# Designed miniproteins, single chains, continued (4), part 22

Each design is a single chain, and the fold is of that chain. pLDDT is the mean over its residues in the fold that is shown.

## One batch from the design tools (miniprotein)

Design m12738
Fold by ESMFold2-Fast:
Structure m12738 (fold): chain A 112 residues (1-112)
Amino acid sequence: MLNEIQASMMSGEGDSENSERRYEKAMRFYQKALEFQPEMSHTWYNLWLTYEKAGKFKEAGHYYQRSARIYYRGGRWDKAKYAYGNAAQAYGKSGEQDMAESAKQKAIMAGE
């Protein structure tokens, strides 16, 4: 399927832009990769990390939480717990305390 090839290419371009510290471009390429292949958990992780490096903590929190839902649906509760924990930290840093507490509770539930 073309989607797998295009997702792989866009993820790779995101990695290249991220290594050059062009975070906005890296975010766009990772988002585009996820439009072609939404279940690419590694690409979700790279996108969240890029948002954190760019200081976009609220957006990082949103993508951490989305990544956690994908891991949870895939039976990867270890990764879901980790991703919800990082969403809580990102929301906390952005001042979104209610969202931070919600993500923290979901991290606890994923660990059960």
Scores: mean pLDDT 77

Design m12739
Fold by ESMFold2-Fast:
Structure m12739 (fold): chain A 114 residues (1-114)
Amino acid sequence: SAPQEIALAAPAPGLFDDWSDEELRERARALALEAARERGVGIGVAAGRRDGVVTVVLALADEAGRLLYEAVASSEGDAAAALRAAFREIVRKMLELGLISEEDAEAMLAELDA
């Protein structure tokens, strides 16, 4: 059997100022569902900034249209720190759900720490 490819969908590069947490969650879910239709599993990314705080939402979805998990992380001024925290949570959840191997999870987490 061919290895399953995980699709990552993100909006245009940059942070979206003035988006509410609800709007970020809705955007991440929509992108995850769209990506999952093409690859079987999708991760959607949305990020916003308010009062110097960066909030990142990652949503995980499957091709059947199910939302499997949602990770939210925030950091003062450091978008990369917020993204790394949310992505670690998604990688752990993908491993728990059997969507990736332990070897794949270790490789993904090592890349975030580099």
Scores: mean pLDDT 77

Design m12740
Fold by ESMFold2-Fast:
Structure m12740 (fold): chain A 87 residues (1-87)
Amino acid sequence: MEKEVEEIVEEFRREVEELTREAEERLTDPRSKELVRARGEGAINLVELYAKQNPEDVEGLREFAREELEEFREFAERLLAEERAAQ
């Protein structure tokens, strides 16, 4: 169980970091780049906190991580759309 929890957290971190890099490459506004980094770090911290509080709840962690990843992806897409609309 603990190994699966660590694997879920590590995979989530990798996915968030990759999405952050992709968003940073597409964003031109330094403020928007800072916002996407901050949101990504926040999501990682929340998933890590969930894992620490529920070390044997593998399925709950998977669901929480999926929801947090989806919210982060939507946040990054919204920032990109807002920046394009402002051009």
Scores: mean pLDDT 85

Design m12741
Fold by ESMFold2-Fast:
Structure m12741 (fold): chain A 71 residues (1-71)
Amino acid sequence: SIEEEKKKILEAARKGDIETIKEYLEKYKNVTIDDKPEEVELKRLAEVVLYLYENDKELLELAIKAVEKEL
């Protein structure tokens, strides 16, 4: 399910498993806003958590907690 895939991305980000996050980005690299909403959401989640991991680890932890509450 999309919820299980989101949990995998969030867990990878929490652990610093950048390889897993990059695999999601590669899998969905050609996905655009006009594609399936589920694929767009997974791509954007992977992009955001990678950015936050590299630039703002405090905000990353807050973002992970916020998204987990909606799953």
Scores: mean pLDDT 82

Design m12742
Fold by ESMFold2-Fast:
Structure m12742 (fold): chain A 58 residues (1-58)
Amino acid sequence: MDRAATLALIREMVDAVREEHGLSDEQAEKILQRALELVDQGTPVQDAVAQAIKELEK
């Protein structure tokens, strides 16, 4: 799988969550960075984004 495609998908998911939860740009960037780290460890994109959100917010 292409890393650029994975990054684009994470970006879309984070943007959607930002709208729903009123996250700051800084929080959105931290979620993106953490989710990408989890994906590099073998976590599916959906689970990685969910976990990153949970760690930074709730």
Scores: mean pLDDT 77

Design m12743
Fold by ESMFold2-Fast:
Structure m12743 (fold): chain A 66 residues (1-66)
Amino acid sequence: SDFDKESQMSVKIGELIRRYLAGEITLEQGVEELRKEAKKLGFSQEEIDRWVRSFKSTVAELERRR
């Protein structure tokens, strides 16, 4: 279901944020992994772009709170 796919993306975003904050990956690497996961889950290009925007927005907010 779309809910199961969205849940998997939320988990993946959380994983990538933690790895980014730990210095394990760059923002660009996180975006590429997120795009790859969303494509495998069958999201449209528009939906993939929304997931990437959400990820970048969350990272920017966390960086502002440092």
Scores: mean pLDDT 86

Design m12744
Fold by ESMFold2-Fast:
Structure m12744 (fold): chain A 71 residues (1-71)
Amino acid sequence: MEEKRRALADAVFQLRLMKEFGFSKEEILAWLKERLETVLSQEEIDRVIKVFEENDGDPEAVEEELLRLLS
């Protein structure tokens, strides 16, 4: 549980940095998928990807979904 929470918190932090540094939506999505595969189920990953796609790659929307998984 603690390792998963740390990994998701790190992913949220890194996602914010990627947005600040101007990474493309494709680069963010590819990184996010690879990172989450180690700590989330496929169903959880699919939900995060759906949020990313439905919100046109908005990091705030993705961060909210990831934080929801931490609670």
Scores: mean pLDDT 76

Design m12745
Fold by ESMFold2-Fast:
Structure m12745 (fold): chain A 94 residues (1-94)
Amino acid sequence: SSEKERIKELLERVYQALLESYSPEAAEKLYNQFLKDIIELPKLSPEEEKRKVEELKAFVRAVLGLDSPDAKELEEFLSTEEGRELLAEVAKEL
């Protein structure tokens, strides 16, 4: 779907931003943890999911920038059950 392609682009932008700020090894480790956290979101309890969503939003803002349109778009996907399921599906393919 067009939404899955957009999510893939946004996730790849997170990886590129990490490569600008960290060593390649550190960027890969942080990115892999980020993808793992996204994949596990739908499997968490409601309380754990709410906490992890806020942690992921903070991470995205820190990596992409507080005023980044890409960060805002990723935060919007993280804010809905449908968006979290799409993020998890795309992240599994990366």
Scores: mean pLDDT 88

Design m12746
Fold by ESMFold2-Fast:
Structure m12746 (fold): chain A 95 residues (1-95)
Amino acid sequence: SKEEEAEKHLEEARKHLEQAIDNLVKGRKYLVEGKYEEAKKYFEEAIRHAQRAIDHAQKALELDPDNEEAKEVLDRAQHILRVAQRGLEEAKKKI
């Protein structure tokens, strides 16, 4: 069903959002420690996972537009993407 396919996409979105947050936290830690090349690597991974989370959350909403959890995951993933992109720019400036 569309609901089953939406749930599968939502589960993938949650998994990628968790990975995006984990990599963002690590990127920020290394940035504070002055390890700019390591920070860059983690921010790039955070961006990749955040983009995957956005793609899956959008697909879940296309299949089930009333899914409030998918809307929340989408919003969070978009915020994490913006923060990670800014972190990446800061790390690149210091290299």
Scores: mean pLDDT 92

Design m12747
Fold by ESMFold2-Fast:
Structure m12747 (fold): chain A 125 residues (1-125)
Amino acid sequence: SAALQAQLEEYQRKLILKIIDELLSPEYAEYSGPVRYPVDLSLLPNYSKIVSDPVSLETIKKAVESGEITTIEELEEEIKRMYENVVKYYGKEDYITKKVEKLYEKAKELIEKAREEEEKYLASL
């Protein structure tokens, strides 16, 4: 039914917002700093030449809030792209990349937990 579909969509939206909000929490501030906000191109003028499609945690959160990102799979793809952009710009061995890698590992754990929660929710309907 349309009502059931709306309930599922609202549940999924809250679930993915919970993930992004946790990654933005003070607990991860040490690791999230480089990717928290869109890159300031005035500070890194060559960034757009190396990274054609920039994304940050703030960008992802706005996309979830606007309904552009509606699934855990779409959230995972954007978080992965964010990490890969950091690797592409800074290189794998850079201190900044190592911080974002720790955030990305935590994001993968939260995503796995969210998939389990979604499966249980769907089974309860």
Scores: mean pLDDT 88

Design m12748
Fold by ESMFold2-Fast:
Order: sequence, then structure tokens, then C-alpha cells
Structure m12748 (fold): chain A 92 residues (1-92)
Amino acid sequence: MKIVERYLERLREALENKDFEAAKNVLAQLVDYLRIEGLENGIPEEKVYVIVDEVAEKLGQIFKDYEAGKISVEEAVKRVRELLLKAFKEIE
């Protein structure tokens, strides 16, 4: 999914530069993109919001682990990619 990879590259750059506001903005845009795609695919609104809320919570935890120095930029981006690919598969 080319759009997800473009957002992940922006996330990587923000994290490498320790621009946490830019990183949070990229994550918010990814969550919004997931929501829009799910709704446009005809997935029930209630199901889309459950998936989006779960993804947002898990993204927040990944970011928190990175801020705490528990994971590298590469590991954070990898976990975000895996989480998003799984979520996008659920809204197909």
C-alpha cells in the first residue's frame, strides 16, 4: 500500500529528528486515512470505529515505548507498519 509507506517514511524522519509533534501528526493522519478507507469500503461505521480506536491505542503505546527509549526508530516504524497492514486487511 503505497500511501501507508509514504506516511511511514514521514514518521521515520520525524522520529529521527525527535520532532514528536510531527510524528504525532503523521500518526493522526494514518488513523484518519484508515477510518476514511473503512467507511468508503462499506464496512459498518461501528466496526470501523472499533478498529480505529484499537489502532490509535496501539499506536500510542508504540510511540510511548519509543519516547521511553525502549525501542529504536526502525522497530517503532516496523510495529506501526505491521499494525496498519493488519488493520487495513480487516477493512477490505
Scores: mean pLDDT 84

Design m12749
Fold by ESMFold2-Fast:
Structure m12749 (fold): chain A 69 residues (1-69)
Amino acid sequence: SMEIEEVREFGKKAAEEVEKLHPGAGPQVLGAIELAIEKYKEDPEKAKKEVEKIYEQGLEGAREALEEE
């Protein structure tokens, strides 16, 4: 079964990947991820789905910001 600790590590790495693409965006994405994990800490699978959604939105936002240069 998935542990909430695994979701936290995934979220931390996800925010780091967004930061690499768009410096300064990582902290905002990490904040959203931490809130989602806290909200769903008793349901690690749902927590992971929400974190994956936030990560996807963060990556898309970072890519769009780069294209506007």
Scores: mean pLDDT 80

Design m12750
Fold by ESMFold2-Fast:
Structure m12750 (fold): chain A 81 residues (1-81)
Amino acid sequence: MPPPSGAAVALEQLVNLSKEVLDEFKKKNPDISEEQYEEFGKKVKEIMEEKLKELGGRPPSEEEKRELREKMYEVGKEILE
């Protein structure tokens, strides 16, 4: 049987990170419009997919997860402005 790919593990970890960031963003910005929240979700998905490609089939490190969260928060800030 083929072993689980590192890419599959990376995808799951990035999806979980994205969900956490989206939930935290909405919690901190309760007055956000539905359009802005959906725009943020789209951008978060794009960031996740680009990071998955950059990882080359390995799971992200703790530092990479922190940097990814920071990048997502920066994008969220731009959407709110």
Scores: mean pLDDT 78

Design m12751
Fold by ESMFold2-Fast:
Structure m12751 (fold): chain A 130 residues (1-130)
Amino acid sequence: SMEKINILLVDDDEEVLNELKERILKLYPDKVNVSTASSVVDALELLEKNKFDVLIADLKTKSATAFELLELMNSSQDPNIRNIIRVVVARSISEEEREKLLKLGADKVILKPPSDEEFEAMVDFILKNS
């Protein structure tokens, strides 16, 4: 396709970022552009300078949480930042944490590592809503 979907991946584990990026690109080599950020600060800088359609963020990084990232996105005056599809990925999550993420505008919350079915369902959702 001539127009590609722009995805931002946020995780402080560089190996996890690289594996997720490769997995997305293998499934959709001509349909997506993938950018990576290793911190919430780097993610916010990329969000302000670039247009993204989708954010896939780890729940917890060393310096900040996805709760803080989503709250900052909600506070943005830029509708291009507020209207980004938001996927949060977590090793573990409580029901209270899940409810808080959904209230902050998370579109999906997925446990890592995602199964092939969960990963395909996530990307299908993105492609239909981007």
Scores: mean pLDDT 82

Design m12752
Fold by ESMFold2-Fast:
Structure m12752 (fold): chain A 97 residues (1-97)
Amino acid sequence: DIQRQQQFQQRQIQSNRDGAQSRINRAQTLIDQAQSGYNSGSMSVGDLNSLVDQAIDSANSAINSANNDPQNRDDLIQQANDVINQANRLRDQVNRS
């Protein structure tokens, strides 16, 4: 049944998009938390690196989810890569300090 298959695919696309967006939002929150902790001096280098690693893992998981959503894939992958780039820059900054 093509109609049921299309409805199932549409629900899966929506679920995958929502999952990818949630993971991107989590990754951004972790980077914002790490950036705040770095700026305030309230976090250890180990804690900062842990938050950065968690953010990169969340963003990579978002890319995997986004690959299953052809309509939003490119936008979601771009957002996830932007977070990964922010995470890597913060990691470099933290480890040079």
Scores: mean pLDDT 81

Design m12753
Fold by ESMFold2-Fast:
Structure m12753 (fold): chain A 84 residues (1-84)
Amino acid sequence: SSEAARHVAAAYLQIIAAEVAKSLGDVETAKRWYEAALEHAKRAAQLGDKEGAIEVFERVAKLSKDIDPELAKQAEKLIEELRK
């Protein structure tokens, strides 16, 4: 759906914001943006865009791991749950 696609797009923009914050040393802002991206991806999955959600979860898991390993593990768990 167009709404699911908008949530995936929002998640990607939030990942970009997180990477910018991280590059500036603002770890707490970066964590919040990664968390927001994860929430948009969850909503996209609920709206039927499972593939888009998995791509966002994989990106969050990879990029947040060094500053927020718990969030990265949550994203990995969501990928496994969504692939079932």
Scores: mean pLDDT 89

Design m12754
Fold by ESMFold2-Fast:
Structure m12754 (fold): chain A 67 residues (1-67)
Amino acid sequence: MSEVQKRLREGEYSEELAKEMARKLLEAGLDEATARAFVRWEFESVGVEVDEEVLRRAVREEAARLA
């Protein structure tokens, strides 16, 4: 998580970073909705605003890759 936190501090939402975080959470056995909530909380914890639709799409694409 510390490396992810460093990338978040660069000040804007990254779809690639969101997908990377979501993939790790999904691989750990979390469902899509829970993974999305955790990724949003990570961005919000460092003051980065998240577009909900972009985040939803990114997490869905990673979930589909694992299905």
Scores: mean pLDDT 73

Design m12755
Fold by ESMFold2-Fast:
Structure m12755 (fold): chain A 71 residues (1-71)
Amino acid sequence: SHMEELERRIEELRRLAEESRKQFNDYIDYLVNKEKKISKEEGDIIKLFYDNMIDVELRRREEELRAELEK
């Protein structure tokens, strides 16, 4: 069914978004703790901006999928 396909695609997008957040957070933590190129406060701000960008894009993509696949 289209509803089942929609749900699977949305779940995949959410999974990819979570994976992207984790990879980015790990990289920023590496820059803070291992490389010491940025402060923890700077890292936290960068992570916040990235998280907001991912949230906006995820909502946009979910809306597009719903518009195309719901019948």
Scores: mean pLDDT 83

Design m12756
Fold by ESMFold2-Fast:
Structure m12756 (fold): chain A 103 residues (1-103)
Amino acid sequence: STRTRVRRVGDVTITVTLHGTGSIVITLRHDSGVVLTESAGYLPSSMSEAEFREIVAEQVDQALAELQAARPDMSQAELDAVRAAILALVDEVLAEIRAERAA
């Protein structure tokens, strides 16, 4: 199944999508029309949640650097808020994966 989480932070819409194959796609859309997409493979049987979260955090930091380069008017506080929201949505998706693995 495909699961999608959406959150708005200031002028940024965050979409986190889990595909049934265990891949996670993170899309950041700024109201100006800038769109950035990062993807991470999630292998529940061969990767710990801590290792996966570290990889996702690195990809998120890359996406935020690209967002700041495209939108230099964004403050560090705004970027930090977007980062925190993305990681919170990823934690929600990981909780759903844990529930499915227990079933």
Scores: mean pLDDT 78

Design m12757
Fold by ESMFold2-Fast:
Structure m12757 (fold): chain A 66 residues (1-66)
Amino acid sequence: MIFEEQTGATVTSNGRTISVSVSGGTLDALGAAAQAAVAALTGAGQTTSATTADGSSATVTESAAA
């Protein structure tokens, strides 16, 4: 199924900021977002992006606040 969803979330913990952006209308976009989020969390200070064949995208960025 196709639905329109453009969502973003920011979480700050222990002086680190995790920003998640999802753009797309397919379940594949949600899967890409989950994978990118896991990669960012395990790679401390990493930026991860994923794009699906339908043009949906997910970007997860993690930054450390000094």
Scores: mean pLDDT 58

Design m12758
Fold by ESMFold2-Fast:
Structure m12758 (fold): chain A 87 residues (1-87)
Amino acid sequence: MAPLLSKEEVIANAETILKNIDDLAKKYNNPELQKLSEEVRKLLEQLKAATTDEEMREIWKKIVEVVAKARQLIAKELGIKITPLPP
């Protein structure tokens, strides 16, 4: 089956994520957000070097995990409580 996103689209999405986390790390001067920004930057370079759809999917999963961590840190900075979804 054809992949949902091309490699170029996946890279563009990862670059947008990196920029957003980096901008927020600078805005809040938060060292944990800065570490997550550096992790996304490393994953983006791995994504650009990936030659198979399987490698791209595994790297993208790691980027999604970093985004989840960044979301939690941003919620703490804003004083927002994240309520888990009901079962």
Scores: mean pLDDT 76

Design m12759
Fold by ESMFold2-Fast:
Structure m12759 (fold): chain A 80 residues (1-80)
Amino acid sequence: MEEAERLLEHAYENPEARKIMEEAWKEALKKWKEGDEEGGYEALKKGVTEALIKAGVPKDKAEKAAETVARAVLEAWKKA
């Protein structure tokens, strides 16, 4: 989790990657408010993966980090 958070923070320093993540978060939140838990998870995972790749993270590492982050965010949202 800590490593995935650091990668996400690094990507957020890249303006293009930041924009991708903000759009992915907005789409995920919209789907979760509509009751589509899986759709929101998939939207966030896809967006975080694309943002990490844009920030220079290798695809395999980006996909693993995105899965970790998207799952953690969904679980946190469900508990809120």
Scores: mean pLDDT 79

Design m12760
Fold by ESMFold2-Fast:
Formats: sequence, C-alpha cells, structure tokens
Structure m12760 (fold): chain A 84 residues (1-84)
Amino acid sequence: SMEEKIKELLEKIEKMLKEGASEEEIREFLKEEVKKGVTAEQLLKVAQALSEKDPGVAGLAANEAVKLQPDLSVGEKMRVLGLA
C-alpha cells in the first residue's frame, strides 16, 4: 500500500542517517527508489514526515517529488521544501 511504502522509505532513510550516510548518498538512494516506481505523492509524504527531524533530507525527498511532478505550484514546492 501507499502507507507501507512510505514507512519502508522512512525506515531505510533513518537507517542510512544512523549509519552516517551523506546527503549525496541519500539523494542517490531516492533516485533509485524513483526508478523502482516510487511516486511524487509518496516522496512528498516522506518529506513531510522528515521536515522537523531532518529538514535537509526532507528537502531532498521534496526535490525528487517536484522532478516527478513539475506542475506543482511554486507555493506547494516551497511548502514541501520547508521554505514557506
């Protein structure tokens, strides 16, 4: 389900962060997950969940979501990136 995939992504990202993964490594992980069928909506939910704890990583997930769905409004992009 969508909720199961979001939970899986969050658990993998938290493990990577605990193991000292760089923002570059997390970005590449997210790109590979996108190739495997992760949707913009799932990436936005991941970004929202991480926005307070890991704002940099939340921004990476939001950026990948925006690339998949470039029709998102400027305001929505800014909210997802934690800029508004």
Scores: mean pLDDT 78

Design m12761
Fold by ESMFold2-Fast:
Structure m12761 (fold): chain A 94 residues (1-94)
Amino acid sequence: MSEEQLKFFEELAKEIKELAVKYIEGKISEEEFIKGLQELHKKAEEKLSPEAVDLFGDFLVGAYILANTEKDVEKVEKKLEERIKKTKEKLEEL
């Protein structure tokens, strides 16, 4: 992947983390959270390769599950940061 595509992934991943935190804090509904994730997935499809979009989709599903199973914001942020790092490492291999 190019440096520009990796930076784009990091920006999308940051937005996912912000959405997950807002959802756990009760600032947005589940419908708004899902819609936000769908919009970010669409943005990934427009700029990333199909292989990178597949990895990003796996990350999105993981973030959604995490936000619905972990109610502690600090734990969710830490686990999402670990998942972002692992996904980025896989994307760098593309």
Scores: mean pLDDT 84

Design m12762
Fold by ESMFold2-Fast:
Structure m12762 (fold): chain A 96 residues (1-96)
Amino acid sequence: KKKEEEEKRKERLAISIAANIARDYLMTVKGLPEDEAIRVARLARAILLEKKGLATDYEKQLIKENELTPDVEEAISIIEKNYDKARKILEEREKK
């Protein structure tokens, strides 16, 4: 039971870390303005959280109000690809 609650917490935090990686990629590699990169990464994070049953009502509303663009799909892919790396980053931060 405690292991399941801890796993859900770590999963949500790792997706948030990976979403920050996606935001930085959109800004530095694709040249999106900061506001747009934040919006795209936030929506991609919300979509992945809902897919895993971890989304809040706010995140579900965000999905309903926003269009699924190619930039959002790319951000989702970046989050998924960097999920294991984000988990390692989280584990290292919590050991300190």
Scores: mean pLDDT 81

Design m12763
Fold by ESMFold2-Fast:
Structure m12763 (fold): chain A 79 residues (1-79)
Amino acid sequence: SPPLPPPEAEVLELEVEGDEVRALVRVTNARSLQEAIDAARRAVSEAVGRPVEVVSVEVLELRVEDGGLHVLLRVTARL
């Protein structure tokens, strides 16, 4: 079987209030929920232009497709 593609994260919504960041992130082809969260953190950091500390994550949607995990995450982070 071909190897799974690397996880991809897309920031769908981004809100910054002071030092708090709230984002809606879609992650595809993760191997685990932790990998999905790590991919989402990287995507949010890139979108904001600086490192963020993840405070909380809410899993809004979770699907397994072709051996990969597809998740929609609400992320709350600190700058």
Scores: mean pLDDT 85

Design m12764
Fold by ESMFold2-Fast:
Parts: C-alpha cells; structure tokens; sequence
Structure m12764 (fold): chain A 81 residues (1-81)
C-alpha cells in the first residue's frame, strides 16, 4: 500500500510539474514529463488490475485520464507554438 501510494504521489508530482512548465510556456518539457507520468500510470494500472479492488482501479483510471488530458493539451500548445 505504501509503495503504491508513493508511486501515485510520484505520478501526481510529474503532472503538477508539467502544469507548472506549461504555465511558463515550456511545452516541450511539459510533454516529456506527461509522457513519463502516463507511462508510469499505465504500468501501475496493469499491476493493479491483477490485485486491487474496484475503488483503487477507479482512482488509477481517473489519474490516467487526467494525464492523457494534460498531455493532449500540452501537445496542442506545443504544435501551436
């Protein structure tokens, strides 16, 4: 549980840092961090599907959706720059 919560916190920190970079116009760096966050979230969800309850899976699916939405936004801003 603690290791799981630590990994979730690391993914959330990557998303938060990417939002900060995007706010500064640093879209390429934001995209890189969001791609890392998305990869980690997908890996964690795959592991959780084998052992976690529905509430944990829903939390991870929400985190994955958040990372995907932020990545799409950052990519659009990068393409427009």
Amino acid sequence: MEEFERTVAEIEALIAEARRLAAEGRYAEAVRLLEEALARARELLEIARRSAGPETLARLEALLAEAEAELARARALLAAA
Scores: mean pLDDT 83

Design m12765
Fold by ESMFold2-Fast:
Structure m12765 (fold): chain A 85 residues (1-85)
Amino acid sequence: VEKLRRAAEEIHRLMEENKDDLDVVEILTLALIGIAIAIKYPDENSLEWAARILEKAAQKLREIGHTEVADRLYRLAEELRKEAE
């Protein structure tokens, strides 16, 4: 749960840093909703589910040219996967 809460906090920071880019905010908001669901309904697969959500969001951000934001989400996904193992 603590790793998921940390991921949510980092996403909030990225949203604030990119608040003038509505496409970035939209993608990050959808990722944050997924993290919130994983926190609210924790199970054996919550960390892996959350990592997959972050990876999909990172891919979308990379497609629209926001590589640095995408890299941050990939790092968060990697941390969640390591915690799941």
Scores: mean pLDDT 81

Design m12766
Fold by ESMFold2-Fast:
Structure m12766 (fold): chain A 94 residues (1-94)
Amino acid sequence: MEEKREIAETAARFATGVAYAELLGRGDTVYPDAAAVAAALEAQPLTPEQQAELEARAKEVEEKLAKITDEEELKEIAEMAREIVARIHAEYAA
């Protein structure tokens, strides 16, 4: 049970982290979790255009998570990813 949760969470955070790294211009940086992404964005705020791209990426992450059949883990991981994106948009909105 825990192994499935860790794999699903790692996949979700990896997809979100890659999107954030690309938006920040740090393609070589791997963000292992939501806290690392938040810390990176605190150092480099997003522009309104980058925020729009992040919204598109968040939707893509949600669609990818829908492919996983573990309903409880999917709902928790998708909600965490959405909250991170929403928090970023709220904080860095122009």
Scores: mean pLDDT 55

Design m12767
Fold by ESMFold2-Fast:
Structure m12767 (fold): chain A 91 residues (1-91)
Amino acid sequence: GALLAAVREAAEAAVAALEEEGLDKLAETVRRLAERLLAAIEAGDRLEAEILLGMLRIILGVLKLLGLDKAAEALGRLIAAAEALLRERFG
């Protein structure tokens, strides 16, 4: 319950941070990736969940390279929350 809520809250914060930077298309991509990640975890699809987490980590790396520190911090929190949920469900 609590970890699932934390992932949803962190996803909303990451989307908002990207929208504040004017990155509306990337914000929509992150929203869809987070939704697909939660669906994969609920379905028990560990491989799909790990692939989607990998995609979020690549986006995080790009945001850091661009100096978008606030958006990078918010996306980093989403990744951390999703990793915790993955460990709870599959570890």
Scores: mean pLDDT 90

Design m12768
Fold by ESMFold2-Fast:
Structure m12768 (fold): chain A 99 residues (1-99)
Amino acid sequence: SAEEKIEELEEILEEGEKILKEIEELLKELEEKLGEDHPAVKEARKLLFEAELNLGLLEIILGLAKKYGADDTLVERAKKLLEEMKKLLEKVKELLEKA
């Protein structure tokens, strides 16, 4: 149902918010280890910005679903954005492991 799809979108957004927070925490650790001007820190900030953009798109998708109704296309778009956020998190983790 449309209501169940809205609930799924809310869960996807909540998971995206948790991923963004984890990226922010890892960036802080990377800054403390390497200093704010290190190339790896600059790359991690870029990855954080990309994650923030994806989260913003998830918020827009949820808003559209609540206003116009949720469909499978919006849910699949939201899932793809969440998977991209997970990939960004893994890249930040890799930068910290190399630090």
Scores: mean pLDDT 90

Design m12769
Fold by ESMFold2-Fast:
Structure m12769 (fold): chain A 85 residues (1-85)
Amino acid sequence: SFVSVELSEEELEKLEREVYKAAVDAIENKWSKEEIIERFTEIFKKLLPDRPEFVEYYKAYLDSLSEEELLEALRISVQQYEEAK
């Protein structure tokens, strides 16, 4: 997983929380694929400034998904985060 490789437990938890928050906002406010990619890219750049490779690969991954696949991935991510906490 892009989010678990080489991250400390604290870094991973912070990243998961910010991704969860953005995913909820995206679903509730019906963000476009472009808005989702932009926000998530900003989160990864801010939280992983020393790991630009992860930001690049994650952006490429999100861009490879259709709008429907991206929204489904966000819904699954939200559910998994809520069930784990």
Scores: mean pLDDT 77

Design m12770
Fold by ESMFold2-Fast:
Structure m12770 (fold): chain A 70 residues (1-70)
Amino acid sequence: PVTEKQQLLSRALEIVNTKLAKRLDLETLQAFLDFLSSSQNSTLSLDELIERLAEVLGISKSELRKELYG
Protein backbone atom coordinates (compact mmCIF):
# COMPACT_ATOMS: atom_id res chain seq x y z
CA PRO A 1 0.00 0.00 0.00
CA VAL A 2 1.11 3.56 -0.77
CA THR A 3 1.71 5.62 2.40
CA GLU A 4 0.35 9.16 2.82
CA LYS A 5 3.95 10.43 2.64
CA GLN A 6 4.54 8.58 -0.65
CA GLN A 7 1.26 9.99 -2.02
CA LEU A 8 2.33 13.50 -0.94
CA LEU A 9 5.73 13.18 -2.65
CA SER A 10 4.11 11.74 -5.81
CA ARG A 11 1.54 14.59 -5.90
CA ALA A 12 4.30 17.19 -5.39
CA LEU A 13 6.16 15.73 -8.40
CA GLU A 14 2.96 15.98 -10.53
CA ILE A 15 2.48 19.63 -9.48
CA VAL A 16 6.09 20.49 -10.36
CA ASN A 17 5.84 18.71 -13.74
CA THR A 18 2.48 20.28 -14.71
CA LYS A 19 2.49 23.76 -13.10
CA LEU A 20 5.86 24.76 -11.63
CA ALA A 21 8.57 23.38 -13.98
CA LYS A 22 8.38 26.45 -16.30
CA ARG A 23 8.81 28.79 -13.27
CA LEU A 24 11.78 26.93 -11.72
CA ASP A 25 15.43 27.17 -12.69
CA LEU A 26 17.41 23.97 -13.30
CA GLU A 27 19.20 24.18 -9.93
CA THR A 28 15.89 24.41 -8.00
CA LEU A 29 14.44 21.51 -10.02
CA GLN A 30 17.52 19.37 -9.25
CA ALA A 31 17.31 20.26 -5.52
CA PHE A 32 13.63 19.24 -5.57
CA LEU A 33 14.40 15.87 -7.22
CA ASP A 34 17.22 15.25 -4.71
CA PHE A 35 14.82 16.07 -1.85
CA LEU A 36 12.19 13.63 -3.21
CA SER A 37 14.81 10.86 -3.45
CA SER A 38 16.15 11.45 0.09
CA SER A 39 12.62 11.79 1.58
CA GLN A 40 11.13 8.43 0.47
CA ASN A 41 11.82 6.95 3.96
CA SER A 42 11.64 10.25 5.87
CA THR A 43 10.62 10.35 9.56
CA LEU A 44 9.23 13.88 9.07
CA SER A 45 5.50 14.48 9.56
CA LEU A 46 3.33 15.34 6.54
CA ASP A 47 3.23 18.99 7.67
CA GLU A 48 7.03 19.11 8.00
CA LEU A 49 7.43 17.52 4.53
CA ILE A 50 5.10 20.16 3.03
CA GLU A 51 7.12 22.93 4.74
CA ARG A 52 10.45 21.51 3.45
CA LEU A 53 9.04 21.03 -0.07
CA ALA A 54 7.79 24.64 -0.12
CA GLU A 55 11.24 25.88 0.99
CA VAL A 56 13.02 23.84 -1.71
CA LEU A 57 10.59 25.04 -4.41
CA GLY A 58 10.80 28.68 -3.25
CA ILE A 59 7.02 28.99 -2.76
CA SER A 60 4.85 29.54 0.30
CA LYS A 61 3.58 26.58 2.35
CA SER A 62 0.01 27.85 1.79
CA GLU A 63 0.48 27.91 -2.03
CA LEU A 64 1.83 24.34 -1.96
CA ARG A 65 -1.01 23.13 0.30
CA LYS A 66 -3.60 24.70 -2.05
CA GLU A 67 -2.06 22.83 -5.03
CA LEU A 68 -1.89 19.54 -3.08
CA TYR A 69 -5.39 19.65 -1.51
CA GLY A 70 -7.38 22.40 -3.27
Scores: mean pLDDT 80

